# Designed miniproteins, single chains: the designs that were tried, part 13

Each design is a single chain, and the fold is of that chain. pLDDT is the mean over its residues in the fold that is shown.

## One batch from the design tools (miniprotein)

Design m448
Fold by ESMFold2-Fast:
Structure m448 (fold): chain A 87 residues (1-87)
Amino acid sequence: MEHAEKNIESWREELDRLLAEARTLIARGDLQSARKQIAAAETLLRVIEDIAEENYKLSGNEYFKQLVEEMLAEARADLAAVRAELA
């Protein structure tokens, strides 16, 4: 249980780092580098989804699935906010 929560925390920390870097780059006018960080965050979200789906397929661990889905929903909202700063 604790190990699974630690993995989710690590993924959230990396997503937050990528989005914070994207915001810094947007503030500096480096929109090309900002888009790369956003793309990296989008890629990481897909990787996390794939890992969670495979974990559920192999283990049936509904608790881990729900924790990942909640984290991904929050991360997607943050990503949408950062993308809005490009408009």
Scores: mean pLDDT 82

Design m449
Fold by ESMFold2-Fast:
Structure m449 (fold): chain A 69 residues (1-69)
Amino acid sequence: SKIEELEEEIKKELKTMTKEQALEYLESLKEGLEFALEIAKKNKDEETIKIIEEEIEKLEELIEEIKKE
């Protein structure tokens, strides 16, 4: 998916960023996904909801890994 590709690209970018910059960047991406999820829920688009929830979960895992550094 586009977000899986974005996740890998983010991992590369994180190597060039400070921890604070990396977390701010990832949190911004998560907010965008959460906004899209709210729209999908209002539209009762079950397929899109599932996809976005999976992508948010992957992004949350990445955020937690960076926080533990």
Scores: mean pLDDT 79

Design m450
Fold by ESMFold2-Fast:
Structure m450 (fold): chain A 64 residues (1-64)
Amino acid sequence: MELFEKGRELFEQGKYDEAIELYDKALEKDPTFGEAHLNRARAKEKAGKELSAEDKVILRAAAS
């Protein structure tokens, strides 16, 4: 997805707030896109934003 790719580029640039917006738009198109959920949660963590219960579960699962 183009939105997800743009989000990843912004994340790599340290533009976490902008990356979150693009991941949110990607999830509007495909709510089952697990990688977008994970990257959104990681971007929120890097930005110092409050994590939802779902964000915490996804991050914990990825950390294994």
Scores: mean pLDDT 80

Design m452
Fold by ESMFold2-Fast:
Structure m452 (fold): chain A 59 residues (1-59)
Amino acid sequence: GATAPAPKIHRLPADLSREEVLAITERALKETGGKEVYINEGLPPEEQARVVREALARV
């Protein structure tokens, strides 16, 4: 896999609801212009990608 140089990685608690993860991701995308990476270990990789895609569609 490609190693991303120096991204800011934020880990979200697994106990967060999908709606809370979406709200956090949407807010961060608006504030940082998409320069930060968010990881929620409580969600499958496919669902994580889906949340990011939905958040991007909302901004």
Scores: mean pLDDT 67

Design m453
Fold by ESMFold2-Fast:
Structure m453 (fold): chain A 102 residues (1-102)
Amino acid sequence: IYLLAARTYLAQGKYDQAIEFAKKAIEEEGEDNAWAHLVLGEAYYKQGKYDEAIKHYEKAIEIAPDNWRAWELLAKAYEKMGDTEKAEQYRKKAEENRQKVL
């Protein structure tokens, strides 16, 4: 299972392998996989590739808009890029969705 391998590599700090296996998870499942896009985003974020991270977090949100963690990660990426207004907007979205789950 490619997604489990991708998550394991991400946890081990092996970001290139995490990216490789998350991409394989997307290809194999033939459907948009929000969790694979989150792994891709986090791996790119850890490598300092914030533009790539944002693209994958946005795809995860398109697939699963109620995933409050995706909104929080998107806010953190925009904060790293100095876009404080978008960071605040997306943190608010994360809090709204978190309150629905809690």
Scores: mean pLDDT 79

Design m454
Fold by ESMFold2-Fast:
Structure m454 (fold): chain A 81 residues (1-81)
Amino acid sequence: VEETFSGEGELPPGGSRTLSKKYSGPVGAGGFFWQEPGKEKKGVAAIGSDGKNKWYAEEVKGKWEISRDIAKNTYYLKITN
């Protein structure tokens, strides 16, 4: 069965940060949601089950990077702002 994961974090003004989210079971599609205080939670990045097809929200496309480490059962989102 395909699994979907979400990660959350605070986006500080300036700098960079890497979010990590562990998963259990077989590798599936994964995604990250971002929520700032006073704002709606939004999907910002996703990676397909093949680990190659990636989607980014328009405002973060080319700035943030989603990746997966199968050996560590972990999805990563590198945030730059």
Scores: mean pLDDT 66

Design m455
Fold by ESMFold2-Fast:
Structure m455 (fold): chain A 107 residues (1-107)
Amino acid sequence: VEELIEQLRDPDVEVRIRAARELGALGAEEAVEPLIEALRDPDVEVRKEAIIALGAIGAEEALEPLLEVARTDPSPEVRRLAAGLLLGRARDPAVREEARAILEELA
């Protein structure tokens, strides 16, 4: 797990993509903060894999960062992914309502 967390900062995009995916598959709770940092990665695919990984882990800490991504990410596909995940995972009706509104705007 430590090696995969370090690989989230690798100069090779493909290494970062694989690390995020593997951390999500492992349900690695210790990777939650590093994966939240990966939500700001310059590469779209790394950000998408970080969203998927955070969703798989199911950490409450990720809900607010994911909502920020859904609101502000420069990629519409990344915003849709974050909003869709929030709609499926968030228990707060206000968060689900905002996620629905974002998805409707992006449709």
Scores: mean pLDDT 83

Design m456
Fold by ESMFold2-Fast:
Structure m456 (fold): chain A 55 residues (1-55)
Amino acid sequence: MSKKEVEELTKKAIELLKQNEKGNEGLGLAREVAEKASEEMAKEMGKRVNETLLE
C-alpha cells in the first residue's frame, strides 16, 4: 500500500471506532490495515489507532 492508502484506511478505522463504541468492527479494520501496511507505514497507523483507542 502507498502512504496515502494507509492514511485513508486509518481514517476509516478511526471513524468506525468513533461510531461503534460497542462493536469491534473498527478494531478489526484497524488491525487488518496495520497488518497489510509496510513496517514504516504500520508504525504511523498504529499511533493513530492507539490515540483513538485511548479515547
Scores: mean pLDDT 63

Design m457
Fold by ESMFold2-Fast:
Structure m457 (fold): chain A 86 residues (1-86)
Amino acid sequence: MSAAELFAAAKAAADEGRLIEGARLAGEALLEYLRSQGVAEADLERIRELIERAIAALEAGDLEAAAALNEEAIRLGREALARVAA
């Protein structure tokens, strides 16, 4: 499944009220997009760990922890993309 297909699936899940499944699919879509751009597997693994922790926090109802972990994942993704673009 492509990043675009995963993002579409994430939106469909969210529209159906499956918010946790939607968040997981959105995380997979981001990782697939970063992989398609040439981001190193080591960076993808670090980002995946943060996404998984953010989903676990979201499932536990810890919105503050989920938001902080999501922001860190986005930051690492931006830094990894900058390294590929250089």
Scores: mean pLDDT 83

Design m458
Fold by ESMFold2-Fast:
Structure m458 (fold): chain A 99 residues (1-99)
Amino acid sequence: SEVEELLERAEELLEEAERALEEGRLERAAELLAEALRLLERALRLARTREELERIRELAERALELAMELLRKSEELYLEAIGLALRAIGLLFEVELRL
């Protein structure tokens, strides 16, 4: 399934983003989060099943946690981190509307 492939890739990108945050590579973490969110946004558009929507929710919640961590750690990227957090919140809202 295209949705399954998008979700697997998004999860990998979120794991890489978490590692980048731990290493203090904040710009890299922001790039990885933005890519993961793009894949989740595409997955949501294509999602047909409750299981797919629940998986998108889980990954969007993880993306929000990482965006908030980026916001906490970076003075230079605070606006970008806010933008990423808002995108994750938007995904969560749309998933809840469809569940």
Scores: mean pLDDT 90

Design m459
Fold by ESMFold2-Fast:
Structure m459 (fold): chain A 72 residues (1-72)
Amino acid sequence: SMAEKLLEEARRALEEGRRALAAGDPEAARRHFLEAQIILGVLMIMGGVYKDEELIEEAVRLEREVEALLAA
């Protein structure tokens, strides 16, 4: 589904952000984390519209991880 593809894209952006951070590129890491955050926001809206509680739970979990990484 579209939601599954977006969830994969969000996870990929999060992983790319972590890799950039490990490589010493905080600006690239921030861009990737912000990209993940935008995609996760879309997924939370979709989950609300379609009453997909599992999708909302997963998107919220990943969003909390992104927030923690952006705050560090």
Scores: mean pLDDT 88

Design m460
Fold by ESMFold2-Fast:
Structure m460 (fold): chain A 85 residues (1-85)
Amino acid sequence: AAREEARAELGRAMGRAQDAIFEAILKNPEARERMLKLLHEAARKVAQALETIDTGTPEEGLRAARDAVRFLEEIAKEAEKIAEE
């Protein structure tokens, strides 16, 4: 249950970050390279958190998930700022 909830929350946070990145590219095409780098960092962070959820202790998995969600929220905020440039 907790592992499934952590995976679902990561999926939702990644989806929000992805949407913000794509909107930023559409509104500010000059930021495309920067946005794609953020997308790669987001994907890497999610992959690492999912690995920790599967292989680590329950405490390590929940901590990794929370850290990744916060990171994805910061990426979404950065993308939203770039969309308004």
Scores: mean pLDDT 84

Design m461
Fold by ESMFold2-Fast:
Structure m461 (fold): chain A 107 residues (1-107)
Amino acid sequence: DAVLARLRELALRATELLQRLRDRAVAQDAPPELLAGIEEAAELNGQLLVRLAERDTAGAAELADRFLERAEEILRRAEELGLLSEEEVREWRELLEELRRLREQLR
């Protein structure tokens, strides 16, 4: 399924972006709540990758919804704290928008 393959690619990209954000948040002594949020988003994304590998479309859909909600909260907070450049904010927004669109295509 092309949709599941593309969701996997986006989830792998999200892993990279979350790790990069976590490293910067640690280096900048970001609030503990942001670090906890990043860790929760990374865990949800990891679970999403497992469900995609199992071809569990219902489980993938639920985890994608939870990930999107948490990632949007993290993105807003990270932007407010100046942890992301304008280019990095755009990269995140493009990823989340494509993920949301593909999530709607899950049967």
Scores: mean pLDDT 88

Design m462
Fold by ESMFold2-Fast:
Structure m462 (fold): chain A 61 residues (1-61)
Amino acid sequence: SIEEKIEELLELGLMTEEEAKSMKEKVKELKENNTPENQQQIKRIGDLLEGRIEEARKEKE
């Protein structure tokens, strides 16, 4: 889930606790208004977070 990706970035030190909280609140807001546009935005956020995690894993090696 997006929340799990945010937590992974936080654990990797690539995101502060404040940034993680802000991002989780943003995703929650988008989920509360379940429109096709908001669903697409949530997916894009998830894809961006996944890309950041993959980049971090690559740099660690």
Scores: mean pLDDT 78

Design m463
Fold by ESMFold2-Fast:
Structure m463 (fold): chain A 104 residues (1-104)
Amino acid sequence: NLDEELASLRDEPDEEVRRAKRGEIALELAKQYKDSDPETALNFAMLAVSLGVELSEEERQWMIDILMKLANLSREEAELYLELALKGESSRDIKAALEKARQK
């Protein structure tokens, strides 16, 4: 229940703690959607990282695997996509960078 979780965040005076909780919620949602809706899972995982969540190696690997399957990317391309997305690049700019990398 997102509204209930957001209400809980309003009672937390520490902005850094609130950001960490939001990231944890996003990562848990990513794990829940991993098998049923991989695209939604990937979006929540990227949101979690943007909020400062450090991904485990296992979590990085399943995100790379999802990118490889959904966008038909090589492992190297999926790793580049993830790195650029974590830097806050738009999906359009990421796609342009991948196309340039494929031509080199």
Scores: mean pLDDT 71

Design m464
Fold by ESMFold2-Fast:
Structure m464 (fold): chain A 76 residues (1-76)
Amino acid sequence: SLNEKLAEALRKLAEMIENGEVTPETAIMGLRDLLAASKDEETKKLLEEAIEAVRKGDMKKAAKLLREAAETAEKA
C-alpha cells in the first residue's frame, strides 16, 4: 500500500540521518517530499517536528521522530 511505502521511506531516511549519510539540506528536502505525500495529521505533525530537529542539528531526535511518523503512517 502507499502507507507501507511511505513508512519504509520514513525508516530509510531515519537510518540515513542517524548514520550521517545525508547533509541537513538533503534531509530537509527529503522530509518536505514525505510531508507532501502524507495525508494523516499526526504523521504530518511529526514530520514538521523532524524538520525543526534537523534545522537545530538534533539528528538523533529527527531520526526518532521519523520512526514515530512511520508507525503513525502504517496505522492510517
Scores: mean pLDDT 85

Design m465
Fold by ESMFold2-Fast:
Structure m465 (fold): chain A 61 residues (1-61)
Amino acid sequence: SEEFDEGLRLYSQGRYEEAAEKFRRALERDPSNEDALLMLVSALQAAGRDEEAAEAVRRYG
């Protein structure tokens, strides 16, 4: 999705909080997108948001 692709671009730039928002939007549109979930978890952990990463796994995994 467009959100997923933009998230990858932001992630590659070290903009982890912004990347996480894009990956979260991709998951809201397609909750079965495992790649978006993995990237959301990675981005949240890189941003130091470990509790939000755990919540994402509970909600979408």
Scores: mean pLDDT 88

Design m466
Fold by ESMFold2-Fast:
Structure m466 (fold): chain A 66 residues (1-66)
Amino acid sequence: SAEVEAKVDELLASVGITPSSDPALVEESRRVARELIEKGASEEEIKKAIIELGIDDGLELMKKAI
């Protein structure tokens, strides 16, 4: 729904994921955020999950290692 999508966009932006970020990371982060919102997770829990997702995919670590 539009309400969930707006909340997803807000949470992603708060952890530094913008529409210009890697499309695969954006798509996966949006999916995880939607699932957690539906489960009633807190904003802090959702943000932590998105950050951990980026670390697990190695994208954020690769950017910092270069």
Scores: mean pLDDT 70

Design m467
Fold by ESMFold2-Fast:
Structure m467 (fold): chain A 72 residues (1-72)
Amino acid sequence: VEELKKKVEELAEEAKKALEEGNEKEALKLTKEGLKLAKELAEKLGLLTEEEKELLEKQLKELEEKIKELEA
């Protein structure tokens, strides 16, 4: 659990740095990875309902679509 928290924090810092450098695509990729790990952490802690899991999956899909738009 602590390792997942640390990874989420590290990804958040890397995403901030990427945004500061103007690398929007990298920032979105790091944000997506951070949300995946945050979801796993919340599931391990029993904090997520099925509705909350679906919401997070929707958010991850929206980030993936945004990344594809930037790659086009």
Scores: mean pLDDT 75

Design m468
Fold by ESMFold2-Fast:
Structure m468 (fold): chain A 71 residues (1-71)
Amino acid sequence: SSAAERQRELERRIVVLESAKGLYKAAIDFLEKLLPELDEERQKEAEEEIKELEENIKELEREIEELEKEL
């Protein structure tokens, strides 16, 4: 029971992290579409936000990879 339950919980956690990753990607897409419409100061702020979101995605990808190694 413990091995099958652990596998299902790992799979469930991966699904949650993949969903969070999708939300960050959607936010990046939104900001990238806004960039050409923004003034210089707001473009820099949006670019900083995109970088932060990209780092959050990388952290989620590392966590997903570690969970997948436990399957």
Scores: mean pLDDT 88

Design m469
Fold by ESMFold2-Fast:
Structure m469 (fold): chain A 55 residues (1-55)
Amino acid sequence: SKEEVRRELLVTLLRAAAESSRLLAERARERGKEELARELEEDARRLEEHARELE
C-alpha cells in the first residue's frame, strides 16, 4: 500500500539522518565542541529509536 511504502521510506530517511548526526558529532568533537557532539549523538539515538518503533 501507499502507507507501507511511505513508512519504509521514512524508516530509511530516519536511519540516514541518524548516521549523518553521528558524522556531525565526530566533526564537532574534532573541533573541540564536546557539548555539541553529545547533543548530536543524543539526536542520532532518538532518530534510531524512532526508526525502530516504525518497524
Scores: mean pLDDT 88

Design m470
Fold by ESMFold2-Fast:
Structure m470 (fold): chain A 76 residues (1-76)
Amino acid sequence: SLAANLKAAGERALDIGDYDTAEGFATYLAVQAERLGKADEARRYRDETIASLQAGDKDGFRAALERLAAVVEEAA
């Protein structure tokens, strides 16, 4: 699925230390969730991805990214 592919790409970028690319994939997932009528959840989990990256919390980023991907999968 698109959501699974974007999540996997974001996790790969995070693993190699490419935080800008990881953030880009989280933003793409949030935009897809908003287009599917899930703007409030998209904003919430997108904010969690930003906060996690700022804190250096890679596990928190992965958890928030998974929530974004789940929102897209459930709404599609």
Scores: mean pLDDT 86

Design m471
Fold by ESMFold2-Fast:
Structure m471 (fold): chain A 102 residues (1-102)
Amino acid sequence: KVAAAEIEVASEGFATGARAAGAESEEEIREIIREGTKRMVEILRSYGLEIDEEKAEEITEEAIEETIRAIREAENEAERIGRAMGVGMRMGDRLLEAALAE
């Protein structure tokens, strides 16, 4: 079911965002988000959902930029974690949306 895929990618998005919030450099954020995106794409594939490679890369780069901005603009560690987790979830939603588009 699409709902099961949505829950699983959202959970991976949260985990990816939380890991990114703990990163010590922008390069580490990029690595964490790229690995998270790969895991989300694998989750979608396990449900029979394919995603366009160019679209997945676009979403990944947007998520990297949003995560860096979210961390930079956070006033405290709890806000940094919350904002980064939010970006991770939105990335998962965008990947699912793209996979469902023909």
Scores: mean pLDDT 84

Design m472
Fold by ESMFold2-Fast:
Order: structure tokens, then C-alpha cells, then sequence
Structure m472 (fold): chain A 66 residues (1-66)
């Protein structure tokens, strides 16, 4: 599944969580513009769902399926 992830504000307080989620071996990241990233999840259905739900729970981060 591929998602567009937008950083809408200061994510400094949660940078460790963002780096952990996007550093997983099943995650591919492509920068589209400043603060906008294409994120492709190649893991299991459970890993994909868990990662997306955690990203959606973070403040100042918008997640859109593409």
C-alpha cells in the first residue's frame, strides 16, 4: 500500500517515533516535496495496518492513501 505523508508542523517532539516507523525494512520512502513524502509499505497486512494507525495518531502528521 502507498500513502502520502505530510508534516504539517513541528515534529521535533516525536522525531524518534517517526524515524522508528519509517526506518523499518518493509518501508520505502520517496520525498515528493518539502515536508511531503510518499511511503510504500511492503510488510504484512498487520505490520502495514499497525504502522499506518500509529502514523495517523501523531500530531502534525497527515496520512492520505494514494
Amino acid sequence: MTYEVTLTGDVTAMVGTVLRLLGEPFVEIKPLSENVYEVTLNGSEEETKATIEELKSLPHIEVKEI
Scores: mean pLDDT 73

Design m473
Fold by ESMFold2-Fast:
Structure m473 (fold): chain A 78 residues (1-78)
Amino acid sequence: DRVEPLIEALSDPDPAVRREAALELGRIGDERAIEPLARALSDPDPAVRDAALQALLRIGGERVDAALAAVKPLPATP
């Protein structure tokens, strides 16, 4: 099972490892990854955040919609 080790890799101290784990979880499309990927949207590294968002959009579905709705975007005013 590739999903479990990749979910663990989302907590790796190396942002490159977290980014690769997020992208691989998106390719696999397993719903078990939705909650960990939603947490990765708050990652301090912007490349990890982007990878997590891409993965969630690739998985899709009602659970992803719920997870994305829980994320508050920073207000961008003109």
Scores: mean pLDDT 75

Design m474
Fold by ESMFold2-Fast:
Structure m474 (fold): chain A 58 residues (1-58)
Amino acid sequence: MLKVVAVEDYTATKPDELSLKKGEVADLIATVSKDQVLVEKDGKKGIVPGSVLRPLGG
């Protein structure tokens, strides 16, 4: 399963977004657009800006 890590804190500003803290790892579910990624963390799915994420296991 492809994983991503947050390189900075992100606070959700919309109902479909997910908050992440710097250093948290999430599962990459899908790329929604060039600037939006659907991730899953602790059983919760939500959109996070791709700019705050980096791939793990590259």
Scores: mean pLDDT 80

Design m475
Fold by ESMFold2-Fast:
Structure m475 (fold): chain A 95 residues (1-95)
Amino acid sequence: SMKIKKLKEKAKEYLEKAKKALKDGDFEEALKQADKIIDIAEEALKLGDKKLAKEMAEKALRIAKEVLTQAEDRDVILRAIGTALRAIGVLLDAS
């Protein structure tokens, strides 16, 4: 469907931005992009595309895990935990 195609295009953009932010050590920006990827996963789930939802949630969870292994700031760590929990919620719903 055209809507699923647009979601995949947006996901690629957000993933590229998250990857750049992680390389730059910008964990707040990486988590912002991960949250946008989870929004795409939730929309894909509502459209019945469980495979896309799972793929996007897994990618967002990996970003959150990367931040958790590198970040030392308490507020960033708490935000990464929140992002990880959102991603896990989508993975459970997509199972």
Scores: mean pLDDT 90

Design m476
Fold by ESMFold2-Fast:
Structure m476 (fold): chain A 91 residues (1-91)
Amino acid sequence: MERELEREILAALVLASGAIAVKELEKQGKEEEAEKVRKLVDEAVEAILAGDYEKAAEYLEKAAELLEEAGDTEGARIFRLLAEKVRELAK
């Protein structure tokens, strides 16, 4: 039960953080970067729900790199923290 709840909470946090990051990129006119982040967030959520935490962490790290390149340092920091938290579920 606990690991299932943690999985659902992390998936929800990834979705929420992704929505905020995508909105900020779209607001700055960075539509291509926003779409790439959205796809990585979707893939990360699917991987989390499937229990593939290492793959999910990789998608979140790729999203963080895109956010950093796009100038969203806060979004990149949050996604790296989420990747670390997702990896904790694999232990």
Scores: mean pLDDT 84

Design m477
Fold by ESMFold2-Fast:
Structure m477 (fold): chain A 70 residues (1-70)
Amino acid sequence: ADAQAYADQGRRALGEGRPEEALRYAERALELDPTNRVALSTLRFIAGEPSDRPLSPESLRARELLARYE
């Protein structure tokens, strides 16, 4: 329940152009439920977000978090 609330906040922050907040919310959601699919999807999206652009600090951080949770 609470993990899903954080995951939802992360997705919304990403939609609002706030990837750093999205990362914090996703990290919090995964601390509560490491299998939360929405939080993992948010991290994958940020890690892959710059499809045609250089990696941002946010994308690098998302990649590090994904490596931890796999």
Scores: mean pLDDT 76

Design m478
Fold by ESMFold2-Fast:
Structure m478 (fold): chain A 80 residues (1-80)
Amino acid sequence: KEEIEKEIKELEEKLKQVRADNTPWSPLAEAEIYYQLGKKYAELGDKEKAREWFNKAAELYESVGKTELAKEAREQAEKV
């Protein structure tokens, strides 16, 4: 659990940097970080947070036209 909690903090720091960078690819990078956060919270057994992050990832992927990635993120949200 200690290692997973550290990885979550690292992802939260990356998310903060991506939001600050405000580049044309920032929404895609943000969606990828949301997806990774979903996976880490699922590993911790926090199903509610895992589902929230996967759904946020799906919404961002859809907004940038990454329909297959959005579908995968929604499927992960349903599986937790």
Scores: mean pLDDT 82

Design m479
Fold by ESMFold2-Fast:
Structure m479 (fold): chain A 64 residues (1-64)
Amino acid sequence: SAEEMAAAGREAAAKGDATGAAAGAYELSQNGLGSPEYARKAVEAATAGDAEAAAEYLEKAARA
């Protein structure tokens, strides 16, 4: 569910795992689900090392 995906992203971000925080964005994109704009922003935030922003954008992508 979107809530479970958002929770997993936030948990990864709390541990400083930026890549883990955005992991769900790849899954959403592969399945044609969610917001592609927010999924892209989640990956960009993770690449910049911003785990908190990555998790926040993943939640927005999953809820769209």
Scores: mean pLDDT 83

Design m480
Fold by ESMFold2-Fast:
Structure m480 (fold): chain A 77 residues (1-77)
Amino acid sequence: LAARAEAVALAVPGVLSASASRGPLGLFVRIDAEDLEAARAAVEALRADPAAPNAVTVAMGESSEGAFAVVLLDDPA
């Protein structure tokens, strides 16, 4: 799931990096993007993926480098 989530986010134009890490609540995916529109598009791509049916946006905003998003995926490992 981690590699898949990173690949889905990175496929979105304007996404600069995506990294997934496992926590006690599931899989957190950090997305860094050129702007807020690219960050939003990456979140929507993750939500549309049938492997991530319960994707929840934890945080999204502008950063000094552009924009970021953090998405929590249900990881029933």
Scores: mean pLDDT 74

Design m481
Fold by ESMFold2-Fast:
Structure m481 (fold): chain A 69 residues (1-69)
Amino acid sequence: LTPAQALVAAGAVHELAGVIAEAAGDAAAAVANYSAAVAAYQAALAIDPDNAAAKAGLAAAQAAIAALA
C-alpha cells in the first residue's frame, strides 16, 4: 500500500469501529472512532489531495460526528 492508501484503510477501520459503537449505543466511543477516522483521512489528503476515497471518508465521518452532537 502507498502511505495514502494505508491512511485511507486506517480511516475505514475507525469508521467501522464507530458504526459498531453506535449500534451498541456507545455514543462516546462512536465519536472517538469517527474523530480518529477524520484524522486518518486528513493525513491521507495531506499526502494525496485528489484521493477520492479519503475525501468521501472524511465527509462521511464528519457527518456521523455532526449527527451524534
Scores: mean pLDDT 86

Design m482
Fold by ESMFold2-Fast:
Structure m482 (fold): chain A 68 residues (1-68)
Amino acid sequence: ELEKLSVDELYELAVEKIRAGELTAEELNEILLTIIKKVADNPDQELVNKVTARALRAIGLWEEKRLK
């Protein structure tokens, strides 16, 4: 289940699914919400910045696949 994965593992899962063309909007939303929950429990600005940058990258890849 997503809650058992680390933030890094969640990001890797999202990127892998995007590259495979298998990521649905629902799956993207679930992964992003799980990352947000984990980050909210740790008020470290450096972690927030890292997660935000990686999330934006994943969203960009997903949009490229969708608009193709």
Scores: mean pLDDT 69

Design m483
Fold by ESMFold2-Fast:
Order: C-alpha cells, then sequence, then structure tokens
Structure m483 (fold): chain A 66 residues (1-66)
C-alpha cells in the first residue's frame, strides 16, 4: 500500500495528467471488481499530492463501502 501511495504522488508531481486519469480509471475498475486495496492507495496518493482531490476523495469513499 505505501509504495502505491508514493507511486501516485510521483505521477501527480510529474504533471502527467494522462497518468493521473489512468490512476483514477484503475481505481474505479478495482472498486467495480470488489478490490479496494489499490484504489485506496492511489486515492490517498493523489490527495497527498493535491491532484484531483475531489475525485480522489469520492474514490476513497466508494472503496470504503465495499
Amino acid sequence: MKELIEEAKKIAQSGNVAKEVGLVMLAVGDILDGNAERAKAYAQGLIEAGAMVNTAKKILEMADSI
């Protein structure tokens, strides 16, 4: 989990919007599959980096509900 948080933070800090969107899509896919671990990590990394914070908070809420 901690490594995935740091990966998401590095992507956000790089300014690569396409990769940030990719992280969101992977997180949503994981939630739909009933697997919250990676989704929570990526959402937390985005929040800590200040990227897509509102979207990341919604992902974290959805992940916590499964």
Scores: mean pLDDT 79

Design m484
Fold by ESMFold2-Fast:
Structure m484 (fold): chain A 50 residues (1-50)
Amino acid sequence: MKEKLEKKVKEKLGKDELTPGERAYIDRQARLYEAAKKAMGKEEVEKLFE
């Protein structure tokens, strides 16, 4: 999950490199994504990220 999310964020923001803070945020988001996916479903969680 983290690798996929990091790649998407880099592409969407047009950045070559992410800051340490952005990487920490992505790590936290990946964990929250997995928890939310279990609770509310994959489709609903993906909609929140768009």
Scores: mean pLDDT 71

